Designed miniproteins, single chains, continued (4). Designs and how they scored, part 59

Each design is a single chain, and the fold is of that chain. pLDDT is the mean over its residues in the fold that is shown.

## One batch from the design tools (miniprotein)

Design m14017
Fold by ESMFold2-Fast:
Structure m14017 (fold): chain A 78 residues (1-78)
Amino acid sequence: KEAELKHILAMSRGLGAGRAVARALGDDDMVAWLDAKFAELVEKAKSLFSTKSEQEAVKKQLDDAFAQGVAAGEADLA
Protein backbone atom coordinates (compact mmCIF):
# COMPACT_ATOMS: atom_id res chain seq x y z
CA LYS A 1 0.00 0.00 0.00
CA GLU A 2 2.71 2.51 1.04
CA ALA A 3 4.95 1.39 -1.86
CA GLU A 4 1.99 1.83 -4.23
CA LEU A 5 1.30 5.34 -2.90
CA LYS A 6 4.99 6.28 -3.27
CA HIS A 7 4.87 5.11 -6.90
CA ILE A 8 1.59 6.99 -7.53
CA LEU A 9 3.07 10.21 -6.07
CA ALA A 10 6.11 9.86 -8.36
CA MET A 11 3.76 9.41 -11.33
CA SER A 12 1.80 12.49 -10.23
CA ARG A 13 5.00 14.60 -10.22
CA GLY A 14 5.88 13.25 -13.68
CA LEU A 15 2.44 14.12 -15.07
CA GLY A 16 2.77 17.65 -13.68
CA ALA A 17 6.18 18.16 -15.30
CA GLY A 18 4.85 16.77 -18.59
CA ARG A 19 1.87 19.12 -18.46
CA ALA A 20 4.16 22.15 -17.99
CA VAL A 21 6.16 21.14 -21.10
CA ALA A 22 3.02 20.43 -23.15
CA ARG A 23 1.55 23.80 -22.13
CA ALA A 24 4.77 25.64 -23.09
CA LEU A 25 4.64 23.97 -26.53
CA GLY A 26 0.95 24.90 -27.00
CA ASP A 27 -0.02 21.20 -27.25
CA ASP A 28 -3.56 21.52 -25.88
CA ASP A 29 -4.38 17.89 -26.79
CA MET A 30 -1.47 16.62 -24.69
CA VAL A 31 -2.43 18.95 -21.81
CA ALA A 32 -5.98 17.53 -21.88
CA TRP A 33 -4.65 13.94 -22.01
CA LEU A 34 -2.30 14.54 -19.07
CA ASP A 35 -5.11 16.18 -17.05
CA ALA A 36 -7.30 13.11 -17.74
CA LYS A 37 -4.47 10.77 -16.66
CA PHE A 38 -4.02 12.76 -13.44
CA ALA A 39 -7.77 12.45 -12.69
CA GLU A 40 -7.51 8.66 -13.22
CA LEU A 41 -4.48 8.53 -10.91
CA VAL A 42 -6.37 10.45 -8.17
CA GLU A 43 -9.27 7.96 -8.31
CA LYS A 44 -6.83 5.02 -8.19
CA ALA A 45 -5.08 6.51 -5.14
CA LYS A 46 -8.41 7.16 -3.37
CA SER A 47 -9.42 3.52 -3.98
CA LEU A 48 -6.45 2.42 -1.80
CA PHE A 49 -8.13 4.01 1.27
CA SER A 50 -11.42 3.23 3.04
CA THR A 51 -12.10 6.47 4.97
CA LYS A 52 -13.08 9.84 3.53
CA SER A 53 -10.39 11.62 5.58
CA GLU A 54 -7.66 9.34 4.17
CA GLN A 55 -9.04 9.83 0.63
CA GLU A 56 -8.98 13.64 1.09
CA ALA A 57 -5.42 13.48 2.50
CA VAL A 58 -4.17 11.37 -0.43
CA LYS A 59 -5.85 13.65 -2.98
CA LYS A 60 -4.03 16.61 -1.40
CA GLN A 61 -0.75 14.66 -1.60
CA LEU A 62 -1.32 14.00 -5.33
CA ASP A 63 -2.38 17.63 -5.95
CA ASP A 64 0.79 18.84 -4.18
CA ALA A 65 3.00 16.37 -6.09
CA PHE A 66 1.41 17.40 -9.41
CA ALA A 67 1.96 21.10 -8.58
CA GLN A 68 5.60 20.36 -7.67
CA GLY A 69 6.02 18.64 -11.05
CA VAL A 70 4.47 21.61 -12.88
CA ALA A 71 6.77 24.04 -11.04
CA ALA A 72 9.86 21.92 -11.79
CA GLY A 73 8.90 21.65 -15.48
CA GLU A 74 8.30 25.40 -15.74
CA ALA A 75 11.65 26.13 -14.04
CA ASP A 76 13.46 23.83 -16.51
CA LEU A 77 11.83 25.72 -19.42
CA ALA A 78 12.82 29.18 -18.12
Scores: mean pLDDT 83

Design m14018
Fold by ESMFold2-Fast:
Structure m14018 (fold): chain A 85 residues (1-85)
Amino acid sequence: SEEARIAELERRLRELVERLRRGELSVRELVEALLEAAREVGAATVYPTFDAYVAAVAAKHLAAGRPALTPAEVAARIEELVRRA
């Protein structure tokens, strides 16, 4: 079910966030590992790299009339969210 897929992704995200907090991986590596986990679980949207994910986010922002974000700005926002979590 979609609920079971979301629960598995949340479990993997918690493990990756703990590794990021310990300095065992970068934000880029965390995002790429999460995208790989999403592929394994059969999530609706699949991106091969962090840069492809950022491009997709930029395209959605432009379609909604928002400014496009650079890879560095997306990484900074993810780092801020991880620090606040």
Scores: mean pLDDT 65

Design m14019
Fold by ESMFold2-Fast:
Structure m14019 (fold): chain A 83 residues (1-83)
Amino acid sequence: ADELSRRVLEAEIKLSFAKMILAISKLSGDISEEDLEKALKLLEEAIEELRELLPVTPDKERAEREIKEAEELKKEIEELKKE
């Protein structure tokens, strides 16, 4: 229970941090490749962790929504990295 809750929280923190990096980059107009790579890595880790938790979490809808959000953000970052 406590361990599961902590793992969900860790994945959600990674997702939130990635969202913050992307939002700051867009607002500043200063999009660094290093920041985009950092956000992408956080999103990939969050997706993997949430997918592992999906079969055992009591709130599947929440986990599915967060995975979808992370996948959409990942696609957005990949588009921003294209010339």
Scores: mean pLDDT 81

Design m14020
Fold by ESMFold2-Fast:
Structure m14020 (fold): chain A 86 residues (1-86)
Amino acid sequence: SPELIEQIRKEGEALVEAAKNGDEETALKHIDRLDRLLAQAVIEGDTEAIRVGAESLRKAAEAFQNAGLTDLAEILRRGAESLESL
C-alpha cells in the first residue's frame, strides 16, 4: 500500500528527529505509531512496507545509539532484525 509506506516513512523520519533531540517521550509516541503501522504491513503481507519499516528502525537505532539512548537503540535494532527475518 503506497499510503502505508508513506506513513511508515513519515513516522520513521519523526523517530530519527526525536532521537537526534534526545526526546525519549516523543520517541515513545512515534515508536507506538510505527509499531501499529508495521503490524498492519505484516498482516497484509506488504513486503515493501516491511522493508521500508526495517530500514526506518535501523536508521532510528543508529540515531538513538549516537544520542546515548542505548536501551531504545537496542529495542529498535531488534525490531528491524525481526522484520528482516520475515
Scores: mean pLDDT 87

Design m14021
Fold by ESMFold2-Fast:
Structure m14021 (fold): chain A 75 residues (1-75)
Amino acid sequence: MLSKEEIVLIILKAVAPYPRDADEEEIKKAIIEALEKAGVPKEKAEKAAEIYLKLRKEHPHAPGSVLAEKVAEEV
C-alpha cells in the first residue's frame, strides 16, 4: 500500500502541469489516472480526486501541498 507521503507526491505531480483555474474535470482525471497508475484502486483514486477538489474550493488560499496532505489523510 502506498504511504501518505507517496500519495501526496503523486497528487502534486499530477496537478503540477495544470493552472489553479484549470477545468475541475481535467484535474480530477489527472489525479485519478496518476493514482491508478501507482496501484491505488479506482474507487479510492476517485474519492481522493473529489476530496482534493472539495478542499480546493473550501481553502482557496491553501497551497496544493497542504490540500494533497489532507487528501492523503482521508484515503
Scores: mean pLDDT 79

Design m14022
Fold by ESMFold2-Fast:
Structure m14022 (fold): chain A 85 residues (1-85)
Amino acid sequence: TLVMELRVSGELGEQVARTVVEEMVRDLTRRTGVPPVDFATAVRNMSEEERERLFEEVKRRVDELTAEAQRVDPSARVEVELVEV
């Protein structure tokens, strides 16, 4: 099973990660009609193409927000990783 993990450092990095997670949860809730507690189930029910697209969208958003955070705090980092479990 593929799991998406966020690695975070710095206070602004934590804010970026929270923002991305909140945006993802809201988007999936809107698309699927399931509440956030069912997020993992909704993602598992996606096609491979849908999961790849979701990962690409998350990675793009993380990269954008991390770049902005680093202008204020160079120690801010957020990295997105796909882990096979």
Scores: mean pLDDT 71

Design m14023
Fold by ESMFold2-Fast:
Structure m14023 (fold): chain A 93 residues (1-93)
Amino acid sequence: NRLEEIRRRLLELADRLAELLKELDAGNLEKIEEAKEVISEMTDLLSQLPLEERLRLQLEMLKRILELTKDNELISELAEENIARLQKALENL
């Protein structure tokens, strides 16, 4: 199932992005290029999906990032704000 494969890959990328964001917050700026590559792949995969499925998967990814970054105040706050925006976008479809 193509949708399930895309979802699994997006969640793997969300896990990796959470790790990279923590490293960047810790001052490891060498991880910027890797973070850009992860975000680029996420964007490409999401662009293959219809709007509703795209928004639902973006929400799922952000919730996963929030769970993995709960010990990082800045990242978790930004994730919570983006979750609220995406939930509102889905409700307005």
Scores: mean pLDDT 84

Design m14024
Fold by ESMFold2-Fast:
Structure m14024 (fold): chain A 80 residues (1-80)
Amino acid sequence: MKEEEEKKKLEEEIFRGVMRLIVAVAETLVTRQGIKEEEAREWLREQFKTLLRERGAPEEEIEKLDDDEYLEELVEEILK
């Protein structure tokens, strides 16, 4: 029982860590690879949508990522 709870906590920490890494990759694509900010944002959006689907998030929550303002707020929250 306790081992399963520790595994869930680890999975949550890994998930948040992966989201942070995706943000760092998107930033690197713009700053070091010269990819357009718009293209990097679309890549970031698709990565987040994929992660949320794998986590079993409802499509309604995933569709919120199509709003650029919501995506920016989510990125800021992840980076806190």
Scores: mean pLDDT 78

Design m14025
Fold by ESMFold2-Fast:
Structure m14025 (fold): chain A 111 residues (1-111)
Amino acid sequence: DAEELQKKQQIEQLLNEFLKRVDELFDALAAALKPEDREAVLQAQFRLGLAIMKSVDIGLTVGIEEARELMLAEIERITAELARVDAARGAELGRELTELANEFFEELEKI
């Protein structure tokens, strides 16, 4: 079905754009922090990457809302961890990640 193929391509493009923007936010945070604090940023980025992959699986097998809840819960945990390194920058990243995740799932629901 041509429509199903088109929807799949739209979902893949949306996911790729979301992942690129997430990486850009973590790169910006790492660049703004002292070298000794960058390992914490890399660990948080790795954990979020795992949560994104799990959210994709949950979205395909259970539902979009369950996927959203899982991703937002991990963003909240990561925000709390990074706020211990730099409270202002950690909180800002958390807000930007939450906005991106909500935009991603809102656009996904339109497909």
Scores: mean pLDDT 85

Design m14026
Fold by ESMFold2-Fast:
Structure m14026 (fold): chain A 77 residues (1-77)
Amino acid sequence: SEFSELMAELSKAVALEDVKKAVELAKKILPLLPEASPEQREAVIKLMEEALEIAKEMGDEESAKELEELLEKAKSL
């Protein structure tokens, strides 16, 4: 499924510390979250939180802000 493919790509982006790619993938996954299971939402939130920590460690304030906004939206579901 599109969700599974995007999740695999997001996991890879986080593992590679590719914050910009993680933000792009999170934006694509976000509209799919309302139809996802609670477990799938938790998995996405965890990956987004990991991407946020990487962005903060790198001093990428713009990506960190985008990830914080995306996390707020994901957690509001």
Scores: mean pLDDT 87

Design m14027
Fold by ESMFold2-Fast:
Structure m14027 (fold): chain A 68 residues (1-68)
Amino acid sequence: NSAAFLEALSYSLEEAKKYGGSLALVKSNIKSQLQEVDLPPNIKSLLLDIIAKSKDIDDILSAIKSLV
């Protein structure tokens, strides 16, 4: 379920933001999760695009929250 994955990802990003998570590490972790999660290819492509274009954790978080 794409919505459940996006909600879990949003929570993880908010936690990373609170505790000073690295943007590079966050992007790497999301890419790894996308390789293993059962999501439609178009949703995976959209998430990869968001990750590529995001300048900070807040940019990723805002984009993901716009999708749910």
Scores: mean pLDDT 79

Design m14028
Fold by ESMFold2-Fast:
Structure m14028 (fold): chain A 92 residues (1-92)
Amino acid sequence: MEELNKAFLGLIAAGVPEMKESVIENLGEEALEAGEALRDVPLEELLERLGEEARRYALEELGLSEEEAEEAAERAKERARALYELAQKLAA
């Protein structure tokens, strides 16, 4: 699992006890620590970083076209936003 994705999962799980236990069990406590470091980063900046990583992976690791890499980046941002919003609702 890519380090940024692991940190993002740790961030969204921090406020939800059940998700926190699952993240520790599957990704280790380091994911929560990495997520804590991201807590003060604006959501839009986190989404840009996740999109950039998805684009890089699509281009460099999967050998996809520029168009496909751009679609992958947009999809990654949309999914990350949805997970963040869901986690905030569950943490309330």
Scores: mean pLDDT 79

Design m14029
Fold by ESMFold2-Fast:
Structure m14029 (fold): chain A 119 residues (1-119)
Amino acid sequence: MMKPLSEEEKEKTEKALKALEKIIKFLEERIREIARELGLTDEELERRVLGLAPVHPEILRLDVGIGFLRMIGALIKLVGMDEELAELVKRIVRNILRSIEVEEEEIEEIIKEIEEIIE
């Protein structure tokens, strides 16, 4: 008497995970841009992950946000995607992008792309 997940629901979960990976890559690229503007090398940026280098506050905010998104991705992989998790992802992405001063127009375009891929 359990309602089996349809192929559509399984595809929706896979699309959501792919969308989340694209967002994480976008944020990681933004970290690299900030690091480049600060004169950091890719090696110095990688060393921060091991606690071997001081972290700039803007990069730290992005790292925390990415970590949270990766945790949500792990949850989606284990339990599937639902509307509550989709809304949580969108809220977190908006908050991260606002924290690094991305323009509201660009934020809403990214969120719309996420919605089109997830839904």
Scores: mean pLDDT 70

Design m14030
Fold by ESMFold2-Fast:
Structure m14030 (fold): chain A 89 residues (1-89)
Amino acid sequence: MLMERATEAAKRAYLEALEEHKDEPTATAVALGRGMAAAINVMEKAARERLEREGIVLSPKEQGKLEIEVALEGLRAFGEALREIEAEK
């Protein structure tokens, strides 16, 4: 499922960034940024691949709307990833 892929990607990116920067006071901020970007990138790639596969051409206004929807879904997946990380040790 797309949401699960985005959540998994965000979780992986977040945890890898935390480990890379574990001794730095900015470790959490870097991890949050990388996790968020990973989730949004998964959603964006899936949306683009679907449009290309189906031959759909969006107007500039529709493209803007899709970008907002992609960002919101990516943020939702990222929130889910953070919840899972907090529940696990």
Scores: mean pLDDT 82

Design m14031
Fold by ESMFold2-Fast:
Structure m14031 (fold): chain A 79 residues (1-79)
Amino acid sequence: ALAEKAKQVAKELNLELTEAQAKDPVFVAGLYNVKAIQENKVTKEFAEASTILNEYRAGKDVDQAKIEEAAKILEKITS
């Protein structure tokens, strides 16, 4: 599941996630974004996913489904 994999990635980055953070697609997408940068997996898909997250963080109204899709893209890139 996404939450379990997020906790594993956080552990690799020497971080601990709360259950709420592991279930937050924005937080999880941010975590995978950091891992993708460290693994030098900067692709067009990474750029598109990062744009969605940056728009959400800037306070723009972003569809929850787009945030979840961004998380999936970043997870796939970091796998």
Scores: mean pLDDT 71

Design m14032
Fold by ESMFold2-Fast:
Structure m14032 (fold): chain A 68 residues (1-68)
Amino acid sequence: KELEKLAEDLGISKGNVSEIKKFVEKLGDKIPSKEEIRELAKRLGLSESTVEEAIGAIRAILLKEKAE
């Protein structure tokens, strides 16, 4: 539900949000490198800044769901 709102807020597809979510889950507590962000942006056809914003937002959503 919050991930669907994030897709609308960022103007990206639900599929792109799902792919970024998988990346965040695989990454765990690690901070993504600039190279990892660049590769993900290239794969999804998004800007690096959009991917960075989506990673931060998805992390916040997942942490909130875990706490609630």
Scores: mean pLDDT 79

Design m14033
Fold by ESMFold2-Fast:
Order: structure tokens, then C-alpha cells, then sequence
Structure m14033 (fold): chain A 98 residues (1-98)
């Protein structure tokens, strides 16, 4: 419930280009999702949104950490579709740096 609330608030803030607010909500959602042991698919969605916000804020170190966590989670998964999805998201985010 709280995870979904913070995620929704993050998306709304991002849509308004309130990047710092979006970052805070996505970071809170990720923290709670980890505590609640949410599935890898949802963690990847949160990390992808955080990486995008970090890039727009020019927080390249934050973006790099989020991408590294996505790669680690995908590598730990035995699901080939989750690995492919994570890599596609990472490639899309990294392309925005070019």
C-alpha cells in the first residue's frame, strides 16, 4: 500500500518535472519495496525510474549505482525474460547519456 502510494506520487512528480520530489518518492518506494521483499520485476521498475530521474538531475553517480543494482538483480534471477527486460531498460537509459 505505502509502496504503491510513493510510487504513484513519484510518477506524478516526474510528470510535472519536479525531479527532486520524484527522486524522494521513488527512493522511499524502493526502500519500502526492499523491506517488504517485493518481486524483482517491481524492483527493476523502481530502479529504472530512479536512474532516469538521477540522469535528468545530472547525478551520474546515482544513475550508475541504480544501473549496477539492476544488473545485479537481473543476474541473480533465473528468469531469461527478466534478464532481457533489465538489459533493454539499462540500454535505453544509457542511450539517453549519449
Amino acid sequence: DEVSEYFAKGLKAYGKKNLEEAKEYFEKALELAKKNKEGIEFLLILLANLARVYLELKDYEGARRAIEEMRRLAAESEDPELKATAEAIIERIEAELA
Scores: mean pLDDT 83

Design m14034
Fold by ESMFold2-Fast:
Structure m14034 (fold): chain A 74 residues (1-74)
Amino acid sequence: SLAEQGAREGAKLAGSDTITASEAGRGVMRVGGTPEQAARIASGVLKAGGDTATPEEAAKNAGVKSDYGLPPPA
């Protein structure tokens, strides 16, 4: 999803494995996401209960699908 791709882009821009809500939002906007998608991922970081989260944790808490550890298509 664009939200998860944006979270990963935010982590690359920060040079870190974790991102702040602001960095996650900026990453989403850079990959062509909407302000709504940026706000959703930023909310996912805040819901993690800390100042930073990993991209996959932010995406999971934002209610978007992750491509980490998905079973193969049946």
Scores: mean pLDDT 68

Design m14035
Fold by ESMFold2-Fast:
Structure m14035 (fold): chain A 82 residues (1-82)
Amino acid sequence: GDAAATARALAARLAALAAELDALPQEERESEETQQRALERVRAALAEAAEALGIPVDLAAPEAELRAQLDAVLRAVREALA
């Protein structure tokens, strides 16, 4: 159905974002500009997932919690597709 197709597409996008962020060299991850850009991308992805799938997210959370929320949303989307 439409919801399953949306969840699958969103899971692929979130997984790609997580992989891109995890692939960044340590030096790039320490850059303030790179960190701000990464946080903006994570917040945007979490907001989209919250709206599309009804998954609760805290966009005001600190960086470590936003990364944990990204992983949690990916797991929730995969469970919704099962």
Scores: mean pLDDT 74

Design m14036
Fold by ESMFold2-Fast:
Structure m14036 (fold): chain A 81 residues (1-81)
Amino acid sequence: EERQRFLEQLRADLESTRADIAQINKEIEELNKRYEELKKKDPSDPEVQAELRRVEHELTVLFTARGILIAAEDFIEKLLE
């Protein structure tokens, strides 16, 4: 039945989405560690300031991507029931 195949595909998509969220969470954790290390350096150093801004931008991109994936996860869960 087409419906059974559709539900199986949705479960596969849900698993894939959760794996992508887990990967982004690891990247966010690594960037947060980098951010804390940078905060221990001289805050008047323009190189340190540039690195902090870069990490903040990367975190913003990852938080946005994670938000989209979480919304997709919620949508797929609702479609499954």
Scores: mean pLDDT 85

Design m14037
Fold by ESMFold2-Fast:
Structure m14037 (fold): chain A 66 residues (1-66)
Amino acid sequence: SRRAALAAELTRMAAAVMASEGSAEEKRALLEAQGAALGAKFDAVIEVDVIEVDGVLHPLIRAAPA
């Protein structure tokens, strides 16, 4: 399904960005840019953030139909 395909692509994107070297700000910018591209491809609105919990960075990704 389109939803499952989008979820798989978002999961791969997030894993790749979070595995890269860089600051929380750099990772957020990459998630925003790549999320926007996936949103355009799947006709979805993608919202992203990077949060820090106990010194560990976590991606926060939300997807909604456009």
Scores: mean pLDDT 83

Design m14038
Fold by ESMFold2-Fast:
Structure m14038 (fold): chain A 79 residues (1-79)
Amino acid sequence: DKAERMARRVGELMGLPPEQQEELGRLAREGTRNKDPVRAAIEAARRLGPRAGAAVGSIAGSYNGDIDLGVEAQGAALR
């Protein structure tokens, strides 16, 4: 899954441990498949911090083809 791979790579670049990289990937995949990047971003922010939530929201929104939805998801994670 492209969203999962991208999120894992972002987690690696952020210095997250492997378990958290996998969790970030899972959340991005779920947000993309369920077409709910806002919910995925909030869950990622709750578990892994606001930077991780913003990354998940951006990735899941992009793969859903809606840049505005991605921006909304990032904002939700940073609240």
Scores: mean pLDDT 75

Design m14039
Fold by ESMFold2-Fast:
Structure m14039 (fold): chain A 86 residues (1-86)
Amino acid sequence: KVTLTDEEIKKAEAEFKEAYEKVEEEIKNNPSISYSIDDPEVLKALAYVKLQELKELGASKIEIGKVIVATEQKINGDDTEVEVEV
């Protein structure tokens, strides 16, 4: 069971946005660059895109929290199902 505060959600979104901007800039400067789908920066960048889509659809804080937790688990190599609270 994982509980996320509004501050933790905001911090995770900021971190994911930073990763997204970094990956986008690197691809822009070198279009032939290859990333592993297991790269933490790539996982964070993909999470940022997913969070923006969810916000546009009016998703709840719990759905946003689930994406954050799932992304952190993928980075840590943890596939355990956890309950998310916000």
Scores: mean pLDDT 75

Design m14040
Fold by ESMFold2-Fast:
Structure m14040 (fold): chain A 64 residues (1-64)
Amino acid sequence: SAGAEAAAKAAAEAGASERAAQGVKDVTLNGHSRGGGAAAYFAAREAGASEEAAKKVMDAGLQG
């Protein structure tokens, strides 16, 4: 979905590695509810993103 690609892009822009950004995309695509955004947030934080950047990733995942 567009939201999964946006979340991966936001993670990469926040400094996540390509592998970590792909992980964010995968968890967002497999989310069957708004919980996919939360999973994207935690993946971004594990990748070393700031809380502010991780919240942007979560928001992008929830928007589409």
Scores: mean pLDDT 66

Design m14041
Fold by ESMFold2-Fast:
Parts: sequence; structure tokens; C-alpha cells
Structure m14041 (fold): chain A 75 residues (1-75)
Amino acid sequence: METMSYKEAAEKIKEIAEKDPNAKITVKGPASLQGLVDAVEKYNKEGIEGYKKAAGLLEQAYSATGEEVDIKIEK
């Protein structure tokens, strides 16, 4: 696990998706990450466009907290 902000996690997932469009991404962390998990689920089903729609909503939510959490991202 790596301690990072929600914004950093979202950017890392986006970078993985852009480098390998066929990657299936898994996010693990506290229950507060549910929005990020949902965004990854949309990516896995709808590709990068699905992720972009979900990520926009996440940025609004997470900008209000600014908190760092333990996150694990796998592909």
C-alpha cells in the first residue's frame, strides 16, 4: 500500500489506462475510496470515456477533503 491523495490515485489509474487500454484495474483501500472504485468499475466496462465521466465527479468530492489514505492499485 502507498499513502497518496485521492487525486493522485485517480491520475495514476488514468496513466495506467492510457498506457494499456486493455488493463483491468483494481483499487483497494478504505471504504472512503468507494467513489474511486466505482470510477475504475466504469473504466473496466466502458473504457477511458466511462472513467473520465466518473473521475470528474470524484475530483469535486475529493477536493473538499484533501486527505491522504493508503491505496493499492493493481492491473
Scores: mean pLDDT 68

Design m14042
Fold by ESMFold2-Fast:
Structure m14042 (fold): chain A 91 residues (1-91)
Amino acid sequence: DAVEAAAEELKRLVDQLAAEGKISPEVNEEIKGLIDRLVEAVKAGDRSKAASLYTALRLLIVGAFLEGKITEEAYQKLDEAVRRLAAAIDA
């Protein structure tokens, strides 16, 4: 399952970046919660909910970066992994 694989890769990346001090712990938990809800919506076939959750995930990452809760390096890696998740959903 490409969506589950991309989601697990993104969650592992978030945990790694948090362990490196590049993401705040509260942002780590918020990102993982949105990923889990997004995967659930995709599996349920709820395309509208999946699109809304994907937008929320992107806005959370951008907002956290602007607030200094995510480093520039972490932001670039997360943006790439989130794009991979989107590609898996659209396949």
Scores: mean pLDDT 86

Design m14043
Fold by ESMFold2-Fast:
Structure m14043 (fold): chain A 61 residues (1-61)
Amino acid sequence: RPTPEQVAALRELLDKYPEINEETRKALEELAKRFGVSVEEVRDAYMWLRTERLREEAAAA
């Protein structure tokens, strides 16, 4: 489970890069380096947060 600071950074990243593409992958690599964690850990946290947001949007539609 990511820290509150990591969640805030991931939310900003998700707002800027909502699609899973090369730009998102590069942004996740930068974030992983910034927090000193693995790219896999940041990717999993991003995917969890993205899934929650998509679920909220689907429920609102």
Scores: mean pLDDT 76

Design m14044
Fold by ESMFold2-Fast:
Structure m14044 (fold): chain A 70 residues (1-70)
Amino acid sequence: MLAEQIEKEAEATIEHIRQLIKQGKYEEAKRLAKALAESIQRLKDAGVLPAEVADKLIKEAEKLVKEAEK
């Protein structure tokens, strides 16, 4: 329930970050992706998100950071 809503919100944020990258807003995309990874890590540490879900979201956010860095 709560975890599912957090997953949906995180996925929506990932799509927004991808949109920023497509628009050439690399600095904004990088900052947002780092903030997302930190937030998901905190939720994982608190036991709010299953480790498998959190790890997938963190990996995707880290990949977006790398794409924004070029």
Scores: mean pLDDT 83

Design m14045
Fold by ESMFold2-Fast:
Structure m14045 (fold): chain A 86 residues (1-86)
Amino acid sequence: DIEWEVKIALLEIKVAVAKLALDRFIKNGDKQGLEEVKKFIEKLIDELRTLLAELEANGAPQSLIDAVRDILKEAEELKKRAEEAL
């Protein structure tokens, strides 16, 4: 339980960092930075999907499953913003 909460918190921090980087690269018109942050977000989406599957397979509390789904939705929205800026 605690280990899953730590993994979720780390992924939440990574999504927040990706958002800050994306906002900066959009403002500066940095296409190279946009491509790199898009790749970073794609890895985060994969990590979030893997964690979601792990939580569901192990019967984790619904609150943890919902938290990962919310973070995944945010990551997917960031990916779309990066694609639209490229």
Scores: mean pLDDT 88

Design m14046
Fold by ESMFold2-Fast:
Structure m14046 (fold): chain A 64 residues (1-64)
Amino acid sequence: SHMLEEKLERLAVRRAIEKGRPATVEDVIEAAEELGIKLSEEERKKLIEINDPREVVRRLAEIA
């Protein structure tokens, strides 16, 4: 899942750079969904509550 973690970080960072702001948890969640990771409503909610994009990347890489 190291490869997935790298892909998630790369997509989230790229989006953040294009928007001229730091990466958000929502950017990471959208990147995960674009890569085909299915998230339940409960999982999305918990990830948003973490409010740390790097921790969200790590947790998503563990789930997938």
Scores: mean pLDDT 77

Design m14047
Fold by ESMFold2-Fast:
Structure m14047 (fold): chain A 75 residues (1-75)
Amino acid sequence: MEKYEKAKERARRIMEELGLLTPEILANPKAREIAEENLETLAEVIYEHYVEHGRFPSDEEAFLEAVRRMAEELR
């Protein structure tokens, strides 16, 4: 299994645990678009961490890094 696929799997799990991939969210086109964008950002954060450090981050590390990256973009 490719390392990026594992990163994407971890990102999906984190978002599901946070209630960000519910059927209600996916039924709303705008909410779905945001959820898909956030999933891609989180997967990228996890994959970059693996490339830089040789290990996957914890769910907490991944989530905090993704939030920081998203906050930087909103400035």
Scores: mean pLDDT 77

Design m14048
Fold by ESMFold2-Fast:
Structure m14048 (fold): chain A 114 residues (1-114)
Amino acid sequence: IDEEERKRLVEFAERALELLESPDIAEALEEIARLLAELFPGGLSELVVEAENAQERLLRIAEFLRGLALYFEMEETARLFDEVEEAARAGTPLEELRPLLVEALETLLEELRK
């Protein structure tokens, strides 16, 4: 991972964690999706913004971030986002997915700070 890519991921993770402090998780996920498209423009991030509901949006956010983590060889972070994806596909309520997403984002920040 280069310095500019690390800087964008750090900015994303820090701002996403701040957004997840909101009691409205659906609105937080919409803002996180827009932030993802802003910092990582492309067809895949646009699909996250275009998700039809909050559950699907969380799933697509986790899928996108797992892909980025694998690309940058952050295996621990990728594993945690895979757990978020599995829980989302199993129909776990958004409020139960929130702490899993927070843990994955905190782990992403920790790996980026090494």
Scores: mean pLDDT 84

Design m14049
Fold by ESMFold2-Fast:
Structure m14049 (fold): chain A 73 residues (1-73)
Amino acid sequence: MTPEEERRKQRVLAEAQRLLLERLEEQLSEENRPAAEALRAAIDAYLAEVGPPSAEERAEAEELVAETLAALE
């Protein structure tokens, strides 16, 4: 994998994690809230470092989130 491909993959995964956490926050218990907030802060910091995802990368992230949520059913 090239450095560019790895960076793209990392942006897609970070965006997917951000979207997944946002969707799951409604279902989190009080006990999980501090962990969710810490994870969100880490994801936001990482996305700020690697730059915003492209429209295509965001589409890939949305698809990954949809697959993950379907698997969690």
Scores: mean pLDDT 74

Design m14050
Fold by ESMFold2-Fast:
Structure m14050 (fold): chain A 97 residues (1-97)
Amino acid sequence: SAEEAKRFVEEAIEEEMKELGIEAKSEKEYNALKTLIAQYAEPVVEELGKEMAARSDAPRSEVEEAMREAIRAGAEKAVKASEEELKEAGKLYEEAS
């Protein structure tokens, strides 16, 4: 389901942040980084989530692996993000909350 896909993505983002040793100086920075990772991974994750929702018998493990790869790529990009990109992501998180 779409709800299951969203939950998986949120958990995968947090897991990749831990594995890459991403250190946030504040909760605000942590949430901004998490938002940036989600934004960078969005195009791939959205299409894969759509596939999971449409095909109940799809190979879930393969789709999940592809999502994790997209999220990891997003996390590597987020670590290199400018202060301006982090500020914008933080603002988007606050507006969504």
Scores: mean pLDDT 74

Design m14051
Fold by ESMFold2-Fast:
Structure m14051 (fold): chain A 85 residues (1-85)
Amino acid sequence: EFEELAEKYLDPEMQEIVKELMKGIESKDYKLIFAASARLIDLLTKYGVSLPEAGRIVEELYRAIKEKDVERFKKVLLEIKKIKE
């Protein structure tokens, strides 16, 4: 469900990073969570998102995945998709 949503709304580069974040959360690999989060922040700031907003987006993704909140996850993916347009 989360993986299918990422594939539907994100390009391959963003899909890879979000899947790494999901893998880190599922396995409780905090090093992987940190690395994926840093890559997301870097990519979002390259698309013109401010550092605080990039951090907020990554925090929302982390919480949605951790809490298994599909609607929140979808909302954040749509926000990311809009930024890339």
Scores: mean pLDDT 82

